# Designed miniproteins, single chains, continued (3): the designs that were tried, part 95

Each design is a single chain, and the fold is of that chain. pLDDT is the mean over its residues in the fold that is shown.

## One batch from the design tools (miniprotein)

Design m11286
Fold by ESMFold2-Fast:
Structure m11286 (fold): chain A 88 residues (1-88)
Amino acid sequence: SGLEDAIRELERQREALLAEFSKLSPSEQEKVIAVAKALVEQSEKALGKDHPLTLKAKRLLGELLKLAGRYDEAEELYKEILEIDPEA
């Protein structure tokens, strides 16, 4: 599906995407985080919350939150990931 292909492509480009995100203004980072949150929600609805691609999307969101200084939100997301996949 287009959603699965999008998540796989984001994972392939992960390092470059995180580097570019770090160059953005705080307001632009907030917009990217909103899109990443929407991607996670769409992935959970389409593939399930425990699907490997959903977990990859959640891990990427966690890294974006951490880079934006939103540490409490990143910690909550990492706890959710560990509840679904204890070996994550």
Scores: mean pLDDT 84

Design m11287
Fold by ESMFold2-Fast:
Structure m11287 (fold): chain A 97 residues (1-97)
Amino acid sequence: SAAEEALEAARPFLEELGVDEEEMIRELGLEGTAQVVAPGYLAWRAGFSLEVARELFELARKYVLSPVPEEREKLLAQMKELAEKLHAELQARKAAE
């Protein structure tokens, strides 16, 4: 699954953040954990700073844990927009090489 592969790939990133993967899975489940981890990991893997990656991780975690469904949907849309921008930057870097 995409969630499982994302988490396995993100293990070095979680280690840098000092985050326990098993604890997150207990709290958020596999899919929830992948949703929280993926944006920050993608930024970190693309060569963005750990600070930027951590910010995306914290943002995603806050929104996945949001008690209001409408707020979660709105904020997940914002996270997708940020992820698309990071993806576009990554593609631009590949084109420039």
Scores: mean pLDDT 78

Design m11288
Fold by ESMFold2-Fast:
Structure m11288 (fold): chain A 55 residues (1-55)
Amino acid sequence: SVQDQLQQLLAEMQRVVDEAQRRIEAHPDRADEIYAEMDARLRELDRRIQELREQ
């Protein structure tokens, strides 16, 4: 269902954030690039969520 797909995308967003946090902890000097990668991935996931909600 659309609801199941939304739950999967929300879970993926959480994993993206958790991954970024671990990477920043391991490589704080790279925080800016890690945040930029996280933002790009989260924007793509948000776009997919919005598309599903518009169906």
Scores: mean pLDDT 85

Design m11289
Fold by ESMFold2-Fast:
Structure m11289 (fold): chain A 65 residues (1-65)
Amino acid sequence: MKELREKARELALKLAEQLAQVFLDQGAKYVEVEQLSDDVFRVTFEYDGEKLEEIINANDFLEAL
């Protein structure tokens, strides 16, 4: 269903933005939210000299809906 996919994408983007804010609040020096595809977002951040990445996939939310 198209509506469920759109809602899952909105939830994925919102989670990516919330995760980025949490990392900034915890002292991350660099945070970037990047859309890799319609369904996939990447949050990149640097913490204590280490570059870390988290992948958020909208399809994971479709299983929860």
Scores: mean pLDDT 76

Design m11290
Fold by ESMFold2-Fast:
Structure m11290 (fold): chain A 96 residues (1-96)
Amino acid sequence: SEIEEGMERLKKLIEEKPDSVEGGWAKYRLGLLYYMLGKYEEAAKYLRESAEIFEKHGHPFAAVAYLELAKVYEKLGKYEEAKEYKERARKLEEEY
């Protein structure tokens, strides 16, 4: 499927540039694809890694990635953790 082909392309990019901003974008997209597939634990992993990469690089998209991560934690029933990531995103938005 187009989704499976997209995931394979993103995984290759992550292997080549795991801790770069480009790798952060690839992890973000892969996290969203896992979310669409209902694979919330994998989605949380990739979205967290993406958010941390964007934050480390001072990229404003870190806030967006943390908000998507919060949505995944809500799907997992982890409302306390979701609230923490929403607050982290809010603080990052105030810095830009």
Scores: mean pLDDT 87

Design m11291
Fold by ESMFold2-Fast:
Structure m11291 (fold): chain A 83 residues (1-83)
Amino acid sequence: SLDEKIKEVEKRAEELKKRIKEMIEQGKLSPKQATLFLTRILAVEGSVTVAKRIPNEDLKQQILDSAADLLEQLEEDLDKAEK
């Protein structure tokens, strides 16, 4: 369901925030890198907030799919920054 997709995107965003915090504590991210990654997560969270308020299911689906893609790209960029 769309409600489950919202929960999955929100959960993944929270997991990525936790990962960023751990990477900062381990010295794997500079303050500038951390700020840029956190800004990207805030943009995704904003998109989810908008999607929750849209009654059109097709548009809601498109926004949530876009949010999921942005989180996947962010995770790939974090993997590159970690190594």
Scores: mean pLDDT 87

Design m11292
Fold by ESMFold2-Fast:
Structure m11292 (fold): chain A 68 residues (1-68)
Amino acid sequence: SIEDRVYEEVVEHVDRLFDKKSYDEVVLEANRLIVRLSQENGLSREQLKRIATRVQNYIQDKVEEKLK
């Protein structure tokens, strides 16, 4: 689905930034990309929220692994 494709693109961007940027910068960049890609692909607010939730969970899991 287009939601899965947007999610995968955002996750790849997070992975590129995660070792180079602060947590706040990674979250900000991820959210900006979610909004941009959702607008470009004509996604609904509900679809954007689902992508944002999945991305937030992904970032949280990566942070938890790095802090250990």
Scores: mean pLDDT 85

Design m11293
Fold by ESMFold2-Fast:
Structure m11293 (fold): chain A 86 residues (1-86)
Amino acid sequence: MILSTEDVLEAARRAGREAREAGVPEEAVKAALQAIEDSLAGKEEVTEDEIDRAQMAGYFAARRLTSDEEAALLARLFAEEVRRKQ
C-alpha cells in the first residue's frame, strides 16, 4: 500500500497530540516528529516499508529523551493513525 507523505505526516502530528495528552514529554514528541519528517524528506509518496522505517526513527529519537514505554507508546499511536489512513 502507498500513502502520500502528507497523510503520513498528518498521522504523525495526530499521534504526537495523543502522546502529549497521555503524558509523553513534549521534547520527546518533537524529536520523534522531526525524525519521522527527516526519514520521509523529499518523498511525495511512501511505501509500508518506508513508513516502518519512519516509525523506527521516531521511536529511537524519542528513546533518547524519555522512557522506552513512552517512546513505544508514541510509535504505537503513530502506527494506529497510519492504519486509519489505509
Scores: mean pLDDT 86

Design m11294
Fold by ESMFold2-Fast:
Structure m11294 (fold): chain A 73 residues (1-73)
Amino acid sequence: ELSEAEKKAIEIALKALPDYEKAVKNKDIEAQKKVLEVLKEVNILANVSGKSKEEIDELLEKNLKKLDEEKKK
């Protein structure tokens, strides 16, 4: 069974992911960065994707760097 903390982390992930998808569709780089930073801080993708913390941290860092390059344009 999931703890209350894990349930809250999943809820934050589920709320953040739709906002990220909307930001990608609208090409809103700042909104995309904000969502990815929140996901990194709470490490909630590990809880919803079944990936290790290290894998999630690497994925988020890669995506943040990609958004920095996009904003550079």
Scores: mean pLDDT 63

Design m11295
Fold by ESMFold2-Fast:
Structure m11295 (fold): chain A 80 residues (1-80)
Amino acid sequence: SLEEALREMEEIARTLSPEEAFKRTLEIVGEVLEELLETDPELAKKLAERVHEIIIEYEETGDARAAVERLLELLREVLE
């Protein structure tokens, strides 16, 4: 579930290095996107676009901590 994914990502963000946290949270978001493609493809597309923007910003800045926080904010918005 999205709620379980968010909890796992929050724990990862607190316990792992920023770079490792970004890799792991990105994997979890990928799994969430795959599930959403079957149930709500419009929401999945919107999320994928925002995830892509976060990845581009990370590639340009190298700020893994900011990237992780943006992924967390994105999932919180979806749950609301």
Scores: mean pLDDT 83

Design m11296
Fold by ESMFold2-Fast:
Structure m11296 (fold): chain A 81 residues (1-81)
Amino acid sequence: DIIEKIEKESKTDLEKAAKLGQLATEYLLAGDLDKARELLEKAFEYRLKAYPDTISEEDIQQLREAAERLLRGAEELLERE
């Protein structure tokens, strides 16, 4: 599992978040929206763990909403009649 490999090889939560976010983009471009969402949520969780005291509740909400907008836009473009 590529997620387990990233988690094992990455030394910091920030590095895990960055690598998982990059992988999510690759799955998004490949049309695997379910996997992209899973990876984005995991990347978000690691980012929060890395800098909990520097991220406001408003920033958290904005980041989550931005990720959902990206996923929805991709779904609409890939949706079959």
Scores: mean pLDDT 72

Design m11297
Fold by ESMFold2-Fast:
Structure m11297 (fold): chain A 65 residues (1-65)
Amino acid sequence: MDELDREIVEALGLMRKSVGMSEIRVEGEALVLYDTRKDEELRKKDIEIGKKLGESLGWEFKVVY
């Protein structure tokens, strides 16, 4: 939406990827989580974080398996 918000989310996605977390990307006006984890507990945490981030920004949140 806002250019600064988009840049912040992209930077967070890069940071998450660098520590081995599932990748988050901005696609249009949506946050998309690419869930590559086999650990169900970490998967649930990734989804919870993504939902909260989307809610705080007012953006749609999607999960891709």
Scores: mean pLDDT 68

Design m11298
Fold by ESMFold2-Fast:
Structure m11298 (fold): chain A 85 residues (1-85)
Amino acid sequence: GSATVTATGSDGKSQSGTVNNVSSDKKINVKAEAVGTTVNAFIFDEEGTLQGTAQFTGWKVGETVTVTAVNPVSGDSASDTVTVK
């Protein structure tokens, strides 16, 4: 299956992407990391196995970005929040 990943900044701007080859039979987790003005989203299954990644660029320094991943087949969702440095 695939997961839809959305990154939303504290200023209300959002970006979306898709991570393919995500297991439909397991819960998903997400971890967000900021590297400069880029936010990387890491998608894991419930055992902590990395399923895929998405990258979102152009964020403002000091902005808080919330990343939400949704599996449209299982309905499972997860979120993580990071501050851009």
Scores: mean pLDDT 79

Design m11299
Fold by ESMFold2-Fast:
Structure m11299 (fold): chain A 77 residues (1-77)
Amino acid sequence: SNAEKEARIAQLKAESEAHRARYQALVDELGRTFRELALTGSDEELAEKMRELQAEIDGHRTRYENLEAEAKALEAE
């Protein structure tokens, strides 16, 4: 039972870390896209890309925060 609980916590943490890594990569891409917009002055296509990146960033943030909270709740049991 304790080993099964530890395995579940480890799985939740691994999934959280994967979503956090994707979040970080997308934040870096958003920063690069913003710099490109500043250099080129081409706003419509880059603005759409920035909106899409922000939606993906928000999704991965929500997922890793929820997984971290679930792991913490299990650790507290």
Scores: mean pLDDT 85

Design m11300
Fold by ESMFold2-Fast:
Structure m11300 (fold): chain A 82 residues (1-82)
Amino acid sequence: SAEDRVYGYLLRAEEPKSVAEVAEALGLSRSTASRALNALVERGLIRRERAADGSYLYSARDAEGNDNIDLGVRELAEVVLG
């Protein structure tokens, strides 16, 4: 499916990709690429972020350990949400 192609492409990508970059790399229309990217975001398989120019960038990099703000915490007994 288009979702499988987009997800596989992002897993191999070393940097976040725009809808246009994904569409061009995979030979998809922008509409098809956008729908696949949105479906993958809703499934929690990829991350969407806004670029400085207002466009969206998408990535499937394993980021589960990188979103924590570390301010010198030495002890962790439970998940700290601040």
Scores: mean pLDDT 70

Design m11301
Fold by ESMFold2-Fast:
Structure m11301 (fold): chain A 89 residues (1-89)
Amino acid sequence: SDEIVEKVLEIFKNNPTDWELVAEKIAELLEEKGITEVKKWSKEELLELALAFAVELKRRGLDLPEEVKKRAEEFEARARELAAAEEAA
């Protein structure tokens, strides 16, 4: 939804280097929107969710902070490496 996308983008713009805080704010936003299961998620799961949002927002061509784009690119590259290894096996 556009509202979730806009608010997630704002969270990244306000917190470009504090990924623990970004993960907490995204979880709070999702809980507020009725996705209450995020309250049970680990810090690691919330961080992966934050990284997945960064990848998706970058893919949509949205203007993310440079630090967020860099981390999204690193996460995306690792996902591609794992996918290529599975196809090669």
Scores: mean pLDDT 78

Design m11302
Fold by ESMFold2-Fast:
Structure m11302 (fold): chain A 61 residues (1-61)
Amino acid sequence: EPLTGEQAYYSGEKALEAAKAMNSPVGVENAEKGLRYGREAYETGNPELAKKAQEYADKAG
């Protein structure tokens, strides 16, 4: 089932924290993109943006 925007935003924050701890530039870049989409999903309630946030978070780590 699709994530809520709130869940996507939270996942993005966690992925960014993990990527920074690992000192992975690619992980940080993907986590930042995921966080941006998660924030937009939270603000708009758009499930497609929540899906995009999860895709980038998964690529981060």
Scores: mean pLDDT 74

Design m11303
Fold by ESMFold2-Fast:
Structure m11303 (fold): chain A 112 residues (1-112)
Amino acid sequence: ALVEKLKEEGWEVSEVHAPGGALVRLVKEVKSIEEALELLRKIAEELGLTLEILDEAENAGFLTGKNVVEKYEKVVSLVLLTANGEPVGSLLIALKKENGKNIAEVFLGVAV
């Protein structure tokens, strides 16, 4: 699964419960959002999938499962596609700064 590949590549896994479902959150220190996207594209390609950007937002905030709005410098919404262009999953990648470091967070939705 995508989560297992992300763990192998050094992403730290935590689970966040959200209204209507659970989110798997994966966290990694990165140089930029562009590096984070390149790392995700490489992992998707290793799985025989492609990533497509659906939407991008700067200075965005969203609920992280405990009625707390976390603020991010950038949020990118993505879909995973098969070689035939069939959607098989969706994810968010969010970038924030903590203690002068760029932190990328990946959110994978789990349907309840």
Scores: mean pLDDT 74

Design m11304
Fold by ESMFold2-Fast:
Structure m11304 (fold): chain A 73 residues (1-73)
Amino acid sequence: DLAAFEATLKAAVDLLKARNPDVETFRIKISKPITDATVESVEVLSDDEIKVTLKDGTVITITADPNLPLLTA
């Protein structure tokens, strides 16, 4: 369910924003292309990092980084 997946990512970003109020940009790393967006588990690794695991084995890591630029080169 895409809506449940989007809600999970939003909740993770909102939690990271609450813990990192000075951070405006978040890095999202996806371990492989998503074939099933069904969320299996959510793990808070630290105050600035959350890991979301999908049923297809895809791992999504969301990191708050105050030094991450808004523009990509």
Scores: mean pLDDT 73

Design m11305
Fold by ESMFold2-Fast:
Structure m11305 (fold): chain A 116 residues (1-116)
Amino acid sequence: IVLSNSIKSEFTPKEVEFLEALLSGDDVKAINALQELFNVNEEEALHTLTVLKSDEFYKALDELSLAKDLEEVEAILKKYNVPTQYTVINSAALISKFLKLADSNNKVKLKNALKK
């Protein structure tokens, strides 16, 4: 899956790689992208991806799409009992930003990719 040029202009190339990996369900690529974005090891990246694909995170998605800043992202994650580690907060912020900018088809694709 490849994002449109208009969406790509709002993100760094590494952030685009992460979002495209999530949309395609490519867990290996998503883990590698998380490691590069946040300078974390494979275990922490895998834990972060597992959290992003949790039922709790899925329930938070609609409120995350309305979050105005990183502080609101963290507050929403806490409300839904999602872990608030640095990598989780910052990847959730990227997903929040994507949900605000993406068309309806890409929003549905991301929600489906994060559903277990």
Scores: mean pLDDT 84

Design m11306
Fold by ESMFold2-Fast:
Structure m11306 (fold): chain A 68 residues (1-68)
Amino acid sequence: MNSEEVLAKLRELVEQGRYQDAVDLFEEAEKNGIPLDAEAYRLAAEAANQVGDTDLAERYSKKAEELA
């Protein structure tokens, strides 16, 4: 999976309300060193916030701001 595929799948999962799946996908992409842009981090932050992981949401939001 490349950056474009990750972003497309993140959008799909978030649109479907599959927030835990979106977080899991994003964490796997980060772990595998896939380049992730500000939009990908924003989507991951939203998903993390929706599943109640506020620490993870803050971390992703900060990275999104740094990349924008």
Scores: mean pLDDT 86

Design m11307
Fold by ESMFold2-Fast:
Structure m11307 (fold): chain A 78 residues (1-78)
Amino acid sequence: NAEAARKGTIAGSRGDVELAAKYAQEAGGPIGAKMFEEGARAWGGHISGGNAGYVAGGPKGTQESADAAGRAMAEAPP
């Protein structure tokens, strides 16, 4: 679900990892949510700064932001 991926990225950019993980789960299922959270923590133990999904949202159009968020979340390290 591209819209869920976009919303997850926006939540992540605000530092709301719990909400971001919930949207990641809706986009990629339970594994997606778990990988998103663990990836963010593992990338230096810095949730807001360690996950590419946090930067995929913003001024870009909804589909472009969602595509970027989905890709970043799917490629987040476990």
Scores: mean pLDDT 50

Design m11308
Fold by ESMFold2-Fast:
Structure m11308 (fold): chain A 70 residues (1-70)
Amino acid sequence: STTETISQVLTEVENWYFNSPELRSLSREEQVEAMVKKAEELLKERGITLTPEQREAVRRYAQSVADQAK
């Protein structure tokens, strides 16, 4: 399902983020945008285009990931 694919992609984005220490030198806003862009690219490869509501949910997830990073 679309929801399952989005969840899998969010896990991949989180793993990419924590394995990319260079991203932690960016501002919080730039880190969030990088994760959103990465999610959109991975979902596009799977034939999924996010609705505005789904994109907002991805952004909120990215914000929570960035906020947990030290």
Scores: mean pLDDT 83

Design m11309
Fold by ESMFold2-Fast:
Structure m11309 (fold): chain A 116 residues (1-116)
Amino acid sequence: LRLESRKVDKTATANAGETATLEIEVEAKYPSDTVTVDVRVIGPATVESKVENGKVYTFPPPVVDGDEVARATSVAFADKPEKIKISVTVTADPERAGTVTAKIENVTKVEYLPEE
């Protein structure tokens, strides 16, 4: 078992009614590898998460009202090791938002070694 945490410098800003997308790519070494992404959303917005080449994922509720942190809790990789892409799309509320900021703060990968 090995845990890898990386700082990610990705920030996106959306004005009222606009959409911004943040993308992360992670390499899987084993089918049981998982990745957790922490996304902070500031301002009234809807949040949609999508995973590519992942088998299972768990994400937070799609609506953020205020300065709550939206957190993707896990994503399981497909049956074989390969690169996975995680996309987080934030849409600012057209009636209440001035500017909405979305930031990826942490990406944590857990590797499950077959001989451990």
Scores: mean pLDDT 63

Design m11310
Fold by ESMFold2-Fast:
Structure m11310 (fold): chain A 69 residues (1-69)
Amino acid sequence: MATGTKDSGWAQTSSGGLGYGKKDFARSEGNGSVGAIGDQGWGGDSATNAFGYGLSPGEGGEMADRLAA
């Protein structure tokens, strides 16, 4: 299950390394939990804080925000 940009949005913000492999993140559907372990890319507010308030470079955050809004 490779969801792509929406779930991969985190991959571009976390320098922890997990996000570096967008292929790994997008390819591994369960990688959402992997991001959570870093808590800086996935996991909710912590991820949003590291992501960047407003919009993310991949627009994944914007799309997710619009969907949630």
Scores: mean pLDDT 38

Design m11311
Fold by ESMFold2-Fast:
Structure m11311 (fold): chain A 68 residues (1-68)
Amino acid sequence: MPLSEEEARERFEAFARELLANLDSLSLDQVAQRIKELGDELLAQGAPEELVDRLEMEVLMEVLRRRE
């Protein structure tokens, strides 16, 4: 069954909190890779590509704001 927009957003929000808590221990390349891995998982679960793209951008922008 395809993942709902609400479920996808909740997954990315939980992921973003964990990622930001460990930001000092991760390189930007590692951050980008983790975002991509989650996006790939959600796409495999039937989430809309446009939604996943948007959520990936939101997390990446938040990381960039906090990182420098």
Scores: mean pLDDT 78

Design m11312
Fold by ESMFold2-Fast:
Structure m11312 (fold): chain A 65 residues (1-65)
Amino acid sequence: MEYVKELVKKLVEAITNNKPFKYKTSKGEELILYEDQAQEVISKLIENPDLSKEEVEKLLKEAAK
């Protein structure tokens, strides 16, 4: 819960400031999400606030591609 809420806040902040969102996965992979990709992730996280860290990282990775 806290992890998802914290991530949503960071994604919203990036969009509000017109900046790409940068995320480093547990495996050390750096992901870059632009506004439309970040908005897609926010929508999915709001619908599913109980996602695990692994599920969230998978969602971020899918959106970044």
Scores: mean pLDDT 79

Design m11313
Fold by ESMFold2-Fast:
Structure m11313 (fold): chain A 75 residues (1-75)
Amino acid sequence: EEEQRNLEKKAEELRKKIDELMDEIGKYTGLSREDINVYRKNPWVLAMYFYSQGDKELAKKVLELHELIEELEKL
């Protein structure tokens, strides 16, 4: 029961972080959540694009979003 509760808490924390990062990326780039989700399967493409444009912080946020989504999907 405590293990299941810890997994639920982790899932809720991950969802909150994902929502915050999606909102931040969308606000900075003008991309909708749907547009960002198109890159969900190939997030390195979007991250490498921003990195090549010199926007290392945005590239990091895109990669962090991908890691959080993968972690959530593994739960």
Scores: mean pLDDT 75

Design m11314
Fold by ESMFold2-Fast:
Structure m11314 (fold): chain A 64 residues (1-64)
Amino acid sequence: DSDREKSREAEEIALSVPGVRHAEAEYRDGKVRLRIVAESEEAVRAAVEALEKAGFEVESVTVL
């Protein structure tokens, strides 16, 4: 299922950002809901920007 593959891609992108320790993503209708554990607000922001550069719309971010 393409939504599952896109969710996995979004998780990998977020996890590639320095300072991100954990990421869960749900992709639906071109939008991502992100759940994230990060060392700083800067790392959270960088993860969102990385997703947007990859063509994802970030609908929500939940910092765990």
Scores: mean pLDDT 84

Design m11315
Fold by ESMFold2-Fast:
Structure m11315 (fold): chain A 56 residues (1-56)
Amino acid sequence: ASKGEVAAGLAKLSLGLSDEEAAALARGGQTYAGRRVAERHGPELGESVLRAAESF
């Protein structure tokens, strides 16, 4: 899976996103997924999603 897919999967699990929302974040890539999480839930959680994706 791409880093964007991993980041979207983590956001889905941590934030309760729908399958459709997670797929949209995955298409935007890792940076986009982290940015959208940061916008809604704060920069700390967005950074955590990006760091978790980088571990793969």
Scores: mean pLDDT 67

Design m11316
Fold by ESMFold2-Fast:
Structure m11316 (fold): chain A 77 residues (1-77)
Amino acid sequence: SDAARAAAERVYEAMEKEGAPGLGGTFAQSVLDALDAGNYDAAVKAAERMAQLFRDLGYEEGAKAAEETVRAIRAAG
């Protein structure tokens, strides 16, 4: 969905601001690839792993963007 894609793309921006654009890009890309494949289960799992990792590393804005991505994917089906 457009909302899920937009949320995942915002993860790139959040992690760039956190100083870890490569980490944000890697995980956001895995979510976008799953969405492009129509694999919503894989997209949710990737986004949940991303949110947990960013939380554990102290990237608060990255974690927030990742959690918004999980919610957007779940709302899409």
Scores: mean pLDDT 81

Design m11317
Fold by ESMFold2-Fast:
Structure m11317 (fold): chain A 71 residues (1-71)
Amino acid sequence: SEVEKAIELIKNAKDGSTIVKAARRVAEALGVSLDELGELMAEIARQKGITESTPENLKEIALEAVEKLLE
């Protein structure tokens, strides 16, 4: 499925741009707005105390956001 492919892309991505694009593909597939995705990712970052947008941090945030969207 498109969602499974996008999740795999997040897991294997090396840069923040690819991670964000993959997370957006999941949101679009689920009918979730990009604004809602952005707000969810920001909330997750705040809850985890993440202040640096490294690829590793963005990957953690994006995977948790996608997990919440699939629930």
Scores: mean pLDDT 84

Design m11318
Fold by ESMFold2-Fast:
Order: sequence, then C-alpha cells, then structure tokens
Structure m11318 (fold): chain A 93 residues (1-93)
Amino acid sequence: IEKIKELVEKAEKAVEEGRRRPPRPLTSDQAARLVASVLRIVGLIEEYKDNPEIVEYLNKLRKLALEAGRLDSPEALETVREAVAEIDKILKE
C-alpha cells in the first residue's frame, strides 16, 4: 500500500505541475492512452472492490487521469499512465 500511495502522490505532483504550464492539445495517441488508462483503473476498481483502501487510491488516480486530460498536459498524462501500470503490477504480484 505504501508504494501505491507514493505512485498516487507522484501523479498528483505531475498534475499540479501541469496546472502551471500553458495547455497543449493532446495528440490522438495521447488521448487514446488517456482512455486506456481510465479503463484500466475502472477494471482495477471492480477487481479490488472488497478493499476500500485500494479503491480510494484508484479513485484518486482516475480523477488525476481525467484532470491531466482536461488540462491538456501530456507530461502529467504520461506520469499517470506510468503510475497505473506500476500499481497494476504491484496488485497482481
């Protein structure tokens, strides 16, 4: 759980940094990766629904993914995508 918390905090910092920069339109590939990341998070929430602490972190991560997309921040989006992939690995080990 500590590693999941650290990954969510890293994603939060990336989104906060994105707010300080001018918006830049996402490419089609970046938009597709955003959709894939959100779907992956939704799948993990369903899989781990019996663990409220994990679900809380996944809901925060989903909100951060959507915020990164809304901010048009490719850098924040990539950090969120990496966090989702790493959390998925941690949960499935």
Scores: mean pLDDT 76

Design m11319
Fold by ESMFold2-Fast:
Structure m11319 (fold): chain A 100 residues (1-100)
Amino acid sequence: SAVEEEVERKLEEAERLYEEFLAETDPSRQVDLYVEYVALMNEAIKLLEKNGDYERALEVLEKALEYLEEASKSPNPAVRQLAQEAIEGLKKKIEELKKK
């Protein structure tokens, strides 16, 4: 479907941005790349929820939590703060979707 194609494109771009983030050495560009990655992941999750695809939304959220926990250990303090602040909210959302 058109929604599935849009979700796949956003997730593919998010993975590319995350890989660029891991390879980036400039702290300011690391933050920009991570923020763009998070935005695309959130857009994909919202599209899946709107489409009633809770199983796929959970899969995306669980992968995002893994990357978030990795980012929480970043040598960049700004990236660590963004990731640490998001962990609790993401875990709560996963538990809420599991009930659907």
Scores: mean pLDDT 84

Design m11320
Fold by ESMFold2-Fast:
Structure m11320 (fold): chain A 86 residues (1-86)
Amino acid sequence: SDELIERVHRLANELLRLARDGTITPEQANALGRELYRLVREVLADESAPATRQAAAAIRAIGAVLEAGLVLEKQGLAPPEILRPK
């Protein structure tokens, strides 16, 4: 749905803002990363949504989580749980 896709973009933008501000914590990255993962799975399960919009939302979410992980790593902090093996 448009609402799910819009929410993915809003949360991804918030995660990117926190990462680029350099103030992101592992707890914030974990919370936002988990919510983004949940929403992306719902978007990808929505057969009524255009495939290109689903892909764009997924790519945006992946990019945001990766950038947050890189910022945390440069700060000597643990990367988001979603990027850790098990």
Scores: mean pLDDT 81

Design m11321
Fold by ESMFold2-Fast:
Structure m11321 (fold): chain A 61 residues (1-61)
Amino acid sequence: HMEKLKELEEKRSYIVSLQKEIKANPEKRDELVKQLTDYINSNRQKLLEKEKAEEEKRKAE
């Protein structure tokens, strides 16, 4: 159950890291912003897949 907290911390760390990189490396700003946007969109899609995984677990139990 602590896995949820670990994932949230990793996601927050990743976002903060990208924001820091954007400030430190303006030449890569556009690329880093795209990476952040893609990451957010991928997480949305992952939520849909996770619902299917939870359904599988309920059937297994």
Scores: mean pLDDT 72

